Designed miniproteins, single chains, continued (2). Designs and how they scored, part 38

Each design is a single chain, and the fold is of that chain. pLDDT is the mean over its residues in the fold that is shown.

## One batch from the design tools (miniprotein)

Design m5304
Fold by ESMFold2-Fast:
Structure m5304 (fold): chain A 63 residues (1-63)
Amino acid sequence: MTPEERVEEFLKNAKKAIELAKELGFDPKSVANVLIQTVKDEYSDLPEELQEKLIEEIKKFAE
């Protein structure tokens, strides 16, 4: 799996998780914070630019 494919897959799952949180009445920012921490802890092998892109897109999903 390429780094770009890993980014796309993560973003699809992140968007679904945040949308589900909104649907269930949970704070989407709480879910986004967990996902951002996951990027920092488990995706540190990705280029810095891709890590920053993931974090920014997750923040946008939670708005």
Scores: mean pLDDT 81

Design m5305
Fold by ESMFold2-Fast:
Structure m5305 (fold): chain A 90 residues (1-90)
Amino acid sequence: KLEELKERLKEAVRNNDLDEVNEVMQEIFDLLLEKYEKEGKTSEEENRKELDLEFIEIIEEAVKEAAEEGNPLAQAILKSLEEGRKSLEE
């Protein structure tokens, strides 16, 4: 299911479909949240940081190719994720 969501995100970014991008990103986050809940990891602040970092990594991986191809939306997403990562690591 995660790989299907990553492919949907790639297509949404290439089509400049902001609504689909937001929906797919939310579904990826919800899927990770469900995974962490099954592992008993959702109630602690450090577990939230781990979840957020994994989410950032997944979205980066999904949009990196489009950003390298010069897609402005993909580049904007990567920049926002880089800022988010820095905030979580510091």
Scores: mean pLDDT 77

Design m5306
Fold by ESMFold2-Fast:
Structure m5306 (fold): chain A 75 residues (1-75)
Amino acid sequence: DDITNATTAVYDQDFQSAARYAQTLVDRGSDPSYFHYIGQTLDDIGYTDAGRRIRQYSDRGDSQGALDVLRQLAQ
C-alpha cells in the first residue's frame, strides 16, 4: 500500500519516492495520522527534526504541511 511504500522509501533515504507516495495519500484524502508512521521512520534513521515536524503537522490534521517536510528533504 502507499503508506508501506512511503515508509520503505524513507528507510532507503529515497525522499523523492517517499514524497510521491505521500502525495498519493494526500490526494486520496487519507487520514493525516499516516504521517505519524513516516515521522517515526524518520526518527529511526536519524532525521529527528524532520520526524518531529511531520508528527506536529499530522497532530494538527495538516497533511500538506507534513508532505512539504518530505519535499524539503528531497531537494
Scores: mean pLDDT 83

Design m5307
Fold by ESMFold2-Fast:
Structure m5307 (fold): chain A 107 residues (1-107)
Amino acid sequence: SLDDAIAELEAARQRVSEEADRAGKAHPENADKIRTAKEKLDAAVQKLIDSARAGNVEEAQKALTEVRKAARELLNAVDPTSPEYQALKAAANELIAAGERVVEALK
């Protein structure tokens, strides 16, 4: 259950990475901002995975809050009228849902 939830989170992380790369290629003027926001999100997701594997519910919940903030920062780096924004938003929502399932699996 927890291992399955972490695997789903890692898969969602990969999808966000792919959509962020597409957004950066489509909007090269925003590529550095998108890359920086993606790196922050990757760090927050890794902290969530590490906390979950350690069985630390409190730290996992804090890391999930960081994931939500970093995901919003990543979306703010992309033009909201662009098709890349819609794809990235869908991937980010899936990532957050997967993170919520990881935290639930610890309870």
Scores: mean pLDDT 90

Design m5308
Fold by ESMFold2-Fast:
Structure m5308 (fold): chain A 100 residues (1-100)
Amino acid sequence: SAAAELEEILASLEPADPETVERVRRLAEELKEKLEELSKTVKTVADAQKLFQELKPIHQEILALHDEAGGGRDITRIIYELMEYIDKIVAPFAAEAAAL
């Protein structure tokens, strides 16, 4: 149902400007690359918190571009995919904290 809900939201949105989509895509790829590199060093909840603080400015820039574009379909899809990737990196540490 979550995937179906996302597709329904995306279907209701207008396509974004191609140049803005390309900028958001590049920023998302940069953020993902940094996430992959930094995830190799993350061993504790404290390390995960430092990771998020370091990546926050890039994430905020992506959100600003999304707002400027009026929430275009392609940009919204990229943001959802990025959020899912972030959640995957955090999930192991959330489980460890809950088990304590």
Scores: mean pLDDT 69

Design m5309
Fold by ESMFold2-Fast:
Structure m5309 (fold): chain A 128 residues (1-128)
Amino acid sequence: SMQDLRDQTVSLSNQAINAANNGDIDTAIAYVRQAADKAVEMIESLGLPKAAARFREAVDQVLQAVRNKSSRDVLQQKLDQLSRIAAQILTMVRLENPDNEELNELVNTALSSVLRALKTVIDAVVAS
C-alpha cells in the first residue's frame, strides 16, 4: 500500500540518519539507497515512471558525490537539484490529486525523509 511504502521510506531514512550520526557513512549510504528505492516505487505506483527515474538518478548523483568525497559546494549543488526534482514531483501529484490530502501528505513525507537523510549524510562527510 502507499502507507506501507511511506512507512518503509521513513524507517530506512531514519536508519540512514542514525548510521550517519554514528560515523558509519557506508551503512548510511546503503540505507539512503534503500529508502530512495521505496520512494521510487511510490512515485511509479502513481503513474509517474519518468519522474521516478529522475528522482532515482538525482539521488544516485548525490550518493556518488558523497562516495567521491566531493566538496561541500558540489554536495549542496547535487542536493539542491534533487530538492527541485522532489518539489516538481509533489506539484505533479497535487495537480493530479488536488483533493487527496492523505495521498499528498504520504508522498511529501516520504520524499522529505529521503532529503533529510541525504542532508545528514552530507553534513557527516563534510564534518570529517
Scores: mean pLDDT 91

Design m5310
Fold by ESMFold2-Fast:
Structure m5310 (fold): chain A 75 residues (1-75)
Amino acid sequence: LTPVRQLALELLEALRPSISPEEYERARAAIEAAKTADEVLAVVRETVAGSDLTPAQRAAAEAALATMRAIAETL
């Protein structure tokens, strides 16, 4: 869980300029409170889907999600 949570928080920080402060705090708190890797992935997917990201930011977010999913599948 810890590697998935760390990657999720790093991605959230990278996306911070493109999301609202309220959404950032909501997502951060949800990631920190998550008990499973699947819960972390769900929060990140919701944040990415609901955010007005540039094509480059979206591509980077999708790549990070794929990496997090691969790590989660080994747990």
Scores: mean pLDDT 78

Design m5311
Fold by ESMFold2-Fast:
Structure m5311 (fold): chain A 98 residues (1-98)
Amino acid sequence: SLNDITAKELIDKIRSLSDEEKFYYAGLLVRLAAPHLSEEELLKIARDVLENGKFSEKLPGFVQLLLIQALRGLDFDKLEEAFRKGYRDATEEKLLSF
């Protein structure tokens, strides 16, 4: 595409979001990146990445880095339902409208 979003523009968009919206779009992104994994498996991977810095081979490395950049320092326990909602709502159209 001639109008691809730059990494800086994507980061700036993520930074403008509320904590709940950040977790919502994170849940949406991880489901689209790994559609063969369950909600519980993706939650465990996302939590391990964010709380322990433990990367998984089941999720693309760039997605795991985006999770760290967007969500580092946020309380996963308080925002877990927003992540689950993003996972359940996940469509390519919703990601492209971001």
Scores: mean pLDDT 74

Design m5312
Fold by ESMFold2-Fast:
Order: sequence, then structure tokens, then C-alpha cells
Structure m5312 (fold): chain A 103 residues (1-103)
Amino acid sequence: SMEEKIEKLKKKLEELVKAVENEDYESALKSLEEIEKTGLVPKEIIEQLKKAVEAAKNKNYSEAIENLLKAIELLEKADLPEEVKKALGEALGKMLQIFLDKL
């Protein structure tokens, strides 16, 4: 069940990044709810990611970047399985690049 949760997390992170790339912020928020349900990601990171997506929805990309950088900082300090940290780091890095390209 842990392996199944990690695979679900990876799939939902891929869906999150694709939704953000396509400016489909409703699907991005849905993916974040499913990521939260895996229990693999600290709620404080999920909260910052939800704020980043909501800011991007309002075309406030500077605020989205600020919230995303806060999520990255929290991730670096989090005690998580290495595979979970890597998957999150890759997804957050891709989202950061997408938002930077909008400035």
C-alpha cells in the first residue's frame, strides 16, 4: 500500500504540473486534493501549493512564485522518504519554471 501511494503521488504530481502548464487551475487544485489524500506530503506544503495555484489563477505570478519557493523551503526541511522528496522536488521545480516564464 505504501508503494501504491507513492505511485499515485507521482501520477498526481505529473497531472498537477500538466494542469499548471495548460493554465487549468481547477484540475491543478483537484490534483492537489488527491495528493493530500495520499498522506505522503506535509499539509503545510499542500497549503503553500494551493496558494501558489490560486495566485496563478489570478495571474499574480510573483505571488505564485513566492508561495512555491516557500513550499520548496519546507520540502528541503521535511523528514520524508527520499523517493517522495525527489518526486516533489522535480514537480515543484517544473512549476517554478512555468511561473517564471509568465513574468
Scores: mean pLDDT 90

Design m5313
Fold by ESMFold2-Fast:
Structure m5313 (fold): chain A 90 residues (1-90)
Amino acid sequence: MEKKERLIELMREAIKTVDELIEKSSGDLKQSLEMYRLVLESNLKALEESDNEKQINRVAKQSIALIRVMVKMTKDPKLAEILKRLEELL
């Protein structure tokens, strides 16, 4: 229960950070971040609605992989910190 709540909280922080990065970005980077943000929002809803531990873990791992791609693309330290906190929960 607590682990799921912390994953949801960190996912919301990640989405907010991505929204800030979208505001500062342009062109192809902005389009990529907007697409990834939609996937993260979908994953957040799946986490909130799921009581299946295997499904929660799978969605969390998929979200972490996506956030890692965005960290590599943006080099944003705040997003990198959120990624580290998410990885420590798994």
Scores: mean pLDDT 86

Design m5314
Fold by ESMFold2-Fast:
Structure m5314 (fold): chain A 68 residues (1-68)
Amino acid sequence: SVAELEAEARRLLEEARRARDREELLKILQQVNDIGVQLVLLGHEELAREFGREMRELAEEFGLTSEL
């Protein structure tokens, strides 16, 4: 369900904030991106955009923006 996808994405974003290294962060962000794609396909583009924004903010804080 959409609620389960939203809950999983929020859980993964919290894990991303606690990531200790670049590889761990990238793996978590890839999972969030996969959920975002599913949300778009289910017609929840606005929710997917919100998660995409949080992913970009986390990537910038970790110094990954230049590598994405």
Scores: mean pLDDT 81

Design m5315
Fold by ESMFold2-Fast:
Structure m5315 (fold): chain A 61 residues (1-61)
Amino acid sequence: MAPSVAQMREVVAGWLAEARADPASVPAVLAQLEELLAGETDPEIRAVLEEGIAELRRVAA
């Protein structure tokens, strides 16, 4: 029932693709990832979310 690391990587990749296609979505996608990170206790999934947030910040720059 908990998402696997692989499933979370796919979800993050999808949101990164959305942000790259529509930069106006970056603030909303960033807020979603930060909210997931705040509620996540699995260190491997947290690392995936932190990587996704860092990549989104690069897309926004």
Scores: mean pLDDT 79

Design m5316
Fold by ESMFold2-Fast:
Structure m5316 (fold): chain A 94 residues (1-94)
Amino acid sequence: GIVDQSLKIGQNSKTKDQVIKGMELLLQAVKKQKGNQPIINNIEKAIQSIKKGDLDSGIKYLENALNIMKIQKGDPRIIDAVESIINSVKKLKK
């Protein structure tokens, strides 16, 4: 499914474009579920930041989305996808 694709792309993302694709699939997955608007807003801001090359802001927005998802006891697969994408963005900083 789209969640599994987002997780797989997040785990294997070696380029900024692959990370962005993973985040766009994650955004679609969150919107298809009863997505919380603050989660959607943080993912959209993360995508915009990474497109501009601001990886630090991108990570911060993704961590904000992750924290909201954990508090709400969201889908563990979506939580795993966000964590995998954060790790991929961190690798792009090297």
Scores: mean pLDDT 78

Design m5317
Fold by ESMFold2-Fast:
Structure m5317 (fold): chain A 58 residues (1-58)
Amino acid sequence: SGLEIVKKAIELYKQGKFEEAERLLTRGVILGLISVETANLVGKGKFEEALKLAEKES
């Protein structure tokens, strides 16, 4: 579930939908599906690192 959130957030970032991506990531953190570190990696454009971390959290 967390990995799917990260994949969707990356796609939103690529589409320029930064606010929608941040809202999705924030919800993922609140629900305990991803860490704050994983969300921050997506925000920094470190998509590969974010995906690898999300895999370890799933």
Scores: mean pLDDT 83

Design m5318
Fold by ESMFold2-Fast:
Structure m5318 (fold): chain A 95 residues (1-95)
Amino acid sequence: MAEALREAAERVREEAEKSTDPLVRQGLQHAADLLEKAAEAYERGDKSTAASYVTAAVMLLIGTAEELRFQGKEEEADRVLALAKEIIDRVNEAE
């Protein structure tokens, strides 16, 4: 689980680097940071704290995708939503 969350964080950072919008980039970077904190919590056996960080990261990714769609960047929005869905699926498969 921790490794999967770190892999997801790196993929979210890759999407942040592709963005030309400073607010979108900041939101994606913050989501990646939350995913790394979730991975650290899982490594400590603190599943409750990890779940809180995952929930916060997913909600931030969804909000960022909505902003991208509002800007007409549908392809980028779809990639961000796909990352959020992958995170949800991996967490549900492990529990």
Scores: mean pLDDT 82

Design m5319
Fold by ESMFold2-Fast:
Structure m5319 (fold): chain A 76 residues (1-76)
Amino acid sequence: MPSVEELFAAGKAAFYAGDYETAVAHFRAALAAMPLDHPLREETVLLLGMALSALDRPEEAQAVGREFRAANPALA
């Protein structure tokens, strides 16, 4: 099974290649495997939101941002 770090790295590679659909899939998989206090969580959420915006899915990007803030109230 790929690690959280491997999924994040694969997502970043897809993102920089312009393959935003693949980037979204990898970032969602990374977040599902990632604990709430993981140091990569904030960057993963940010990149996922940007990939969703690039795919013209701004409502999904906003939902991801709201879910992150709800799970991390100290960042609000």
Scores: mean pLDDT 76

Design m5320
Fold by ESMFold2-Fast:
Structure m5320 (fold): chain A 58 residues (1-58)
Amino acid sequence: KGGEQAASAANAGGVPVDYKKFKNDKEAVLAAIQKARDAGNWGTAFTAEIAGKEAGYL
């Protein structure tokens, strides 16, 4: 019941990642992976990559 967010995703890169979005947006998955890798954020890249593979985009 805390009105505080972004704390739960701090370890995962601080970016809220919903695989549901990637389930319908192949471009979003690829863009998220590329952006995270370019920034060196493997947490976000890993999550997006898994989501893309699960959806069959990769």
Scores: mean pLDDT 61

Design m5321
Fold by ESMFold2-Fast:
Structure m5321 (fold): chain A 79 residues (1-79)
Amino acid sequence: STIEEILKALVLHLSASGLLFVAKKTKDIEEKKKLVEEAKELVNESLELLQKNNAPQKVIDKVKQLQKEIDKELKEIDK
């Protein structure tokens, strides 16, 4: 259902945010990279579910902002 998919997307968003938070505190580069890559997969799935279900634009924008932060972190690691 639409409600269940939106709730799943919100849980995925929260999980991605948590992984990014832990990654930013992680000093080991390989562990940091794994956490950021996992966060990227979760945030992308969250965004797809929200867009598919026509979630409010303010919610989509919050997830897009997290996606942008994750992409920036990944580019800094991937040098």
Scores: mean pLDDT 88

Design m5322
Fold by ESMFold2-Fast:
Structure m5322 (fold): chain A 87 residues (1-87)
Amino acid sequence: SAAEDFLRLVLPLLPHLRKKIEEKLADPSLSEEEKKKLEELLKILEELERLAEEYRANPSEENAQRLLEKAEELSEKLDEVASLLYP
């Protein structure tokens, strides 16, 4: 399933992404708008980790859908800040 594939293939990469964002947030040259976007991305990562744990505890269709919807939000926000994280 897409949710199981996410847990197996994507979830283990999230700590690496978090570290990259935290390192970039330490850059004093960041604009307030750029900083806000990176902070929003961190909140999405936190929510995604919570939803993944909820799905593991109860692998319902509803929990799978919530996880995948949040994964889509992560993808969209990453596109907005890709040039900041991968210059």
Scores: mean pLDDT 86

Design m5323
Fold by ESMFold2-Fast:
Structure m5323 (fold): chain A 85 residues (1-85)
Amino acid sequence: MEELKEKAEELLRKAEEEVKRLLEETRRLNEESNELDEKALASTPEERRELLMEAADKGVEAVAKAAEAVSIRNEAKKKVKELLE
């Protein structure tokens, strides 16, 4: 039983490290997206479209990485439950 507990803890630890990495990347992408939105407000009409599109792209990437983090966390929880029977 202790061996299964240790294996479960290792799986959760690895999943948590990946989740933290993805959430930090999500935060950075959201910050960059917000900065691009602010720059767009101060830009010429021609430059504004490009900046808004870049901001939108970063926002979509942030959402995708956040969803990946949730998936990794859920998969780790399922594996832990299976190991503990």
Scores: mean pLDDT 84

Design m5324
Fold by ESMFold2-Fast:
Structure m5324 (fold): chain A 60 residues (1-60)
Amino acid sequence: SLIEKLREYTFDESLSPVMAAALAITAAGLEFAEKYNLPEEEIRTLRETAEALIEEAERE
């Protein structure tokens, strides 16, 4: 899942602390949004943000 992929990156010692923190916060936010059934538009925006963040982490 996307949340699992985000969390896997947070354990990558080669990432900057800022990137690791951003990935961890995004993973927690997305998990919270899905658990509490936020509006689908909010969840979609969070997923898009998460995917963009993963792309940035892969470039680091």
Scores: mean pLDDT 76

Design m5325
Fold by ESMFold2-Fast:
Structure m5325 (fold): chain A 111 residues (1-111)
Amino acid sequence: VRELTVLTAARLAYSEARKELGITEPLTDEQREAVRKIMELIEQGKVDEALKLADEFAKSLTPEEAKAVYVRLAYGAAQLGHYDVAITLLEKAGFKKQAERLREVVEELER
């Protein structure tokens, strides 16, 4: 029940972000490799290292590409149960309102 509520909130946030960005194109090979490495760090619980790597990679991208990468990473983190990481990545993508809504749902269920 609680997990379904959090997953629903995460999916809604991701869907809203995708609509705003118009994300329909696949990631480049370089972007996909960076996402893979960052996701590996998230899976290992190395959240600080994952966020550092994401920020470093974003510096080499256009603002639009950086937003697309952050949104992809946020969805992946949420599917792995790392909701705090997903919230942070949505904020980095500029979807602060969606991130705040997801944070409120997560905090309410963890209390």
Scores: mean pLDDT 72

Design m5326
Fold by ESMFold2-Fast:
Structure m5326 (fold): chain A 82 residues (1-82)
Amino acid sequence: AIVTVTVTVSSDEAGYNAGLAIRKAAAKYGGKGVEAERLSPTTAKAKVEAPSLAAAEALAAAIEAALRAVPGVESVEVEVEE
């Protein structure tokens, strides 16, 4: 299963902290193959492979919660694909 995260940030510091939050959540929930793409100066997309749909759903919830706690994160979208 794949978790796709799109995040919009107000600063480079927020972007850095958002990236750390995603990687930390991925490590905790067995996520692999973290691929990050910067779509614009304020928007990035990350994809994380999870070993099961249940793990992907847990990872998605953890990433969303962690990102919303980062100062300067303006929007978070998380999608789960089987």
Scores: mean pLDDT 80

Design m5327
Fold by ESMFold2-Fast:
Structure m5327 (fold): chain A 62 residues (1-62)
Amino acid sequence: SEAAKLGKEAGDLLRNAKTPEEARKGAELGEQAGKLNGPAGEVAYGGFGRREAEKVIEELTK
């Protein structure tokens, strides 16, 4: 589905992020995927995506 494709792209971006901006883009794609699954999905993906992006940003800011 469209949501699954966006989720995969978000995950790939977060894993391969070389900059904080790339990590944030991954989180934004995850939120977009969540929206396609309705309000509950938006909340779940929004929260998890931001938390994951913060962890990646910390890793990049060694």
Scores: mean pLDDT 66

Design m5328
Fold by ESMFold2-Fast:
Structure m5328 (fold): chain A 69 residues (1-69)
Amino acid sequence: MPPVDLSARLTKEQARRALQSLGVGESVADALLERYADANGEITNGQLIRAAQEAGVSRAAAARALASL
């Protein structure tokens, strides 16, 4: 699996799908995205991994989900 580019940007919808694929509930995913997303509603791969870790997901699992987007 190729390494995840931590600076790559995701739309809010892509980030929500990635978090939900990791078992993060919709309300928790939305709260995390509000905290990490920029003014345009976008989030970096690195920020999504941090958000997933706050929800109890491992860094490795989050990185695998991003690599499959």
Scores: mean pLDDT 77

Design m5329
Fold by ESMFold2-Fast:
Structure m5329 (fold): chain A 65 residues (1-65)
Amino acid sequence: SELNEVFLKANSNLEAEYFEKALELLKEIGADELDILRVELFAALAKNDTEKEEEIIKKIKELEE
C-alpha cells in the first residue's frame, strides 16, 4: 500500500540521519577506516543509494582482502 511505502521511506531517511551522525562522531575520534566505511554502507543502504552502496562495498573488500 502507499502508506506502507511512505512509512518505509520515512524510516529509511531517519536511519540514514542517525548513521550520518554516527559517522561524524567516528571521524572525530579517529576510528578505523573499516568501521567508518561500514557505517557509511549502512547509511547508503538506508537511503537505497545503490551507486554509493557499490562504491563502499568495493572499498571494504579492498581493505579486507
Scores: mean pLDDT 75

Design m5330
Fold by ESMFold2-Fast:
Parts: C-alpha cells; sequence; structure tokens
Structure m5330 (fold): chain A 96 residues (1-96)
C-alpha cells in the first residue's frame, strides 16, 4: 500500500490538475494513514488538512473549508508549527 507521503503527493497532483474529487480522496487517505500511525500532531497532518480546506474552498463549500482550516490550526498549534498555524489563521480570516 502507499505511504502517507505518497498519498499526499498524489492529492497535490490531482489538485493542481483540477481533479478535486480525487484530490479529496488522496488527502483523506493520507490523513487516515497518519492517524493510524499515531502521528495526530505530525506537521504533514496539518498540511493535508490545509489542502482539503483549499479544495473545498475552490468547490465553493466555504463552511467545510473553514472546518478544515480550523482543524489544521489546532494540529499545527499542538505540534508547535508556528508557521503552519499562522497560515491556517490567515486562511480562516480570508473566508470570514
Amino acid sequence: SMTAEELFKLGVTYLFNGEYEKAIEYFEEAIKKLEELGDEYNPRLAQALIQLGLVYDELGEKEKALEYFKKAKEVAEKSGDTSMAHLAENLIQSLS
């Protein structure tokens, strides 16, 4: 089976190509793999949550985008990733 890193990279590739449903699938699988490893505060988890939020924003699902950005901020704050927490906060404010 694919690693969380490989799944994340596939999600980014499909997002870049505008294939949003496949991007969502791969980002969700990457998140699941990271959670299965017990890496609930892994920096890649926050990144995958940001990417899901961006996909939902592009699809016009603002409420879902906000939920994912808020989750990403929480994960980043708990992992001490100040840069990622600031990015998530800026994305939350951009949708308000």
Scores: mean pLDDT 85

Design m5331
Fold by ESMFold2-Fast:
Structure m5331 (fold): chain A 81 residues (1-81)
Amino acid sequence: SAELEKIRQRAERIAQEAREEEDPLVADINIGVLQILAGVLQLISKKLASKDPALAQQYAELAEHIRELVAELERERRARL
């Protein structure tokens, strides 16, 4: 949906801000925000599963995409620390 695409774009922006952030604490906070967002999207997916399975799957896929962004950022952070 258009709303899910906007959430995806916002998540990508937060990930890019975390990557470009010079302050490690602020970068880690941005990564934490992405983790919370992925958790919320997964919860929405679970609640929608019986009512709208197709929409539930879209939320689950977006949550997984954001978890992949977090994993990539954490890997890059470990390489720099």
Scores: mean pLDDT 86

Design m5332
Fold by ESMFold2-Fast:
Order: sequence, then C-alpha cells, then structure tokens
Structure m5332 (fold): chain A 97 residues (1-97)
Amino acid sequence: SDEELRRRLREEIEEYERNRKLGEESKDPIEESFHYMKASVSLIAAMTLGLKSEDPETLKEGIEWLDGKIAEHADIPELKARLQAVRDELEAKLAAL
C-alpha cells in the first residue's frame, strides 16, 4: 500500500541518517567504513522505494529529501551526481502522474 511504502521510505531515510552520523563520529576506520556501507544500503533502498511509489505525496517527500542531500553533499561531485539522477527520475515520475 502507499501508506506502507511511505513508512518504509521514512524508515530507510532515518536509518541512512543514523548510520551517516555514526560514520562521521567514528574514530575507528573499520567502524567508519561499516557505518558508511550501511548508510549506502539504506540510501539505495530508499531510492528504490521512491521509484516504486505511485503516490504523488510520497514522490514529493522523496524529491524534497534528495534536494536536501544534494545540497549537503555539494562538495562530493560523484555522490551529488548519483543523488541528482534519482531526484530527476522521481520528478519525471511525478510529472507523468
């Protein structure tokens, strides 16, 4: 359901933020890498869930979240480009609804 999809998307976004922060605060390179890996998995899951949504509100929330992440990571060109590509896909899908 769209409600279940929205809940799952929010859970993955929260898990991404949690692991990103833990990675940034980590003093151990192994723990840092582990948390960044978990953050990446949650980011991919969130992107995948967003693309499956047919609910305009869920797509708009996904676009707004990605806009924030693109701004936050503006100094990392490869990550910015990847986030931008997904944002553009979500915007195209929203426009097609």
Scores: mean pLDDT 75

Design m5333
Fold by ESMFold2-Fast:
Structure m5333 (fold): chain A 99 residues (1-99)
Amino acid sequence: MSKEELERDIEEAMNLMIVAVLARTSESEAAREALRAAADVLAELPPEHARALAETAAELAREHSAETVVRAVRAAAEAAKREPLSPEELRELLRREAA
């Protein structure tokens, strides 16, 4: 195993833990459903980006359906793979995709 592979595995595990904590502590069923459904996509991102999307997804689930939030998260994560977006830019993109 290379150092890069180990770092990637640690980041993925950290992202899954962040998603699990946010889902567990969310008062909204839509937030829990959306975070669980998008966990795979969030796990693939850098930790700061995964956290930004997960936190914003939990916020959006207060006003949107779980289905809408999951779709928006997947769109934002895909955009992050195409261009270097900051965590803050990802939050704004996610809000636009859910609108």
Scores: mean pLDDT 78

Design m5334
Fold by ESMFold2-Fast:
Structure m5334 (fold): chain A 83 residues (1-83)
Amino acid sequence: SILSEEEENLLRKYIIDPRYQGPIKDFLDFWLSQADKDGDGKVSFEEFEEFLRLRNPDEPPLSEEELRELFNLVLEIAKREGL
């Protein structure tokens, strides 16, 4: 696996639907397209934070450090997958 167990668990907790059994690349492509509100093909940190908050309104908020780590993880995986 290109992801550590910890990285995969973070993605599944905050981003990936736990019922999703397909390739992580396909889910991230879809997820990033939904977070990109202006359709320019780029997701800012601010758009990422707002989208996570809207999708997980009942979850305790992540710290700024945790949000930035998750954002950087998502972008790095997307870059490796050619998204």
Scores: mean pLDDT 70

Design m5335
Fold by ESMFold2-Fast:
Structure m5335 (fold): chain A 90 residues (1-90)
Amino acid sequence: MYPEDVALRLKGELLRYYGNVLNKDYRGAVESLGKAVDIFAELKDADGLYSLSVLAENVARAAERNGDKEAAERARELSRRARELAQEIS
């Protein structure tokens, strides 16, 4: 089981991600997901990293439809990074 403090930080970043998406703050959403990716990488949680790669792809699509091409590119890069980290851990 994950340490309680690490689980709490992860939940905090995922809640921030969700709030940022609702507010169309795609830059903030990518930053929050990036912190969650770093946490799952430290925990060596490949399933968590794959889940975050899907969330990052969803942010990329939403950002692109909203005209935020820079946030869309950052989200796609984060999705690739999360997937690559998951493959290294698996």
Scores: mean pLDDT 85

Design m5336
Fold by ESMFold2-Fast:
Structure m5336 (fold): chain A 97 residues (1-97)
Amino acid sequence: NEEKIKKLEEILALLDEIERLLDEDPEEARFLAGQVLVLAKEVGDEELIKLAQELVDLFNELAKTKDPAKQAELKEQIREQIERLKELVREKLEELK
């Protein structure tokens, strides 16, 4: 389980970085969301993969959106999704102790 712990810690660090970059560099944040999904698949947790896929889907919608009001709404949904993912990752890390 050392390998799973390392990947979960990497996901947590990436989620913190995505949150910081969301307003400054949303394209880089989107790229990092893709990396979270890759790591989630390597961990093999179905719930984690589902939430990570939802995060990627939200970033894909943000990238297509030119309406400022819709961009603000999607960014709020992304922040909520990041918090759900952080909570799940922390729970999984505690289970592996």
Scores: mean pLDDT 89

Design m5337
Fold by ESMFold2-Fast:
Structure m5337 (fold): chain A 65 residues (1-65)
Amino acid sequence: SKVEKEIEELLEKIVEAKKNKDIDSVNEYMAKIVDILDELGVNKENSEETNKKLEELLKKIEEKE
């Protein structure tokens, strides 16, 4: 989906920012992901499952490269 692709792109940017020790960029990209999830209403009742899925995507990106 479009949303999943957008989140995946932001996660890739977070991985790159972490590699560069750029905490400000990590926080900025994380805030954008949270904003997307808030607009979808996902944060209200299923935050634990969403966070786990985000961690899996982040790990997948790190392992793919």
Scores: mean pLDDT 71

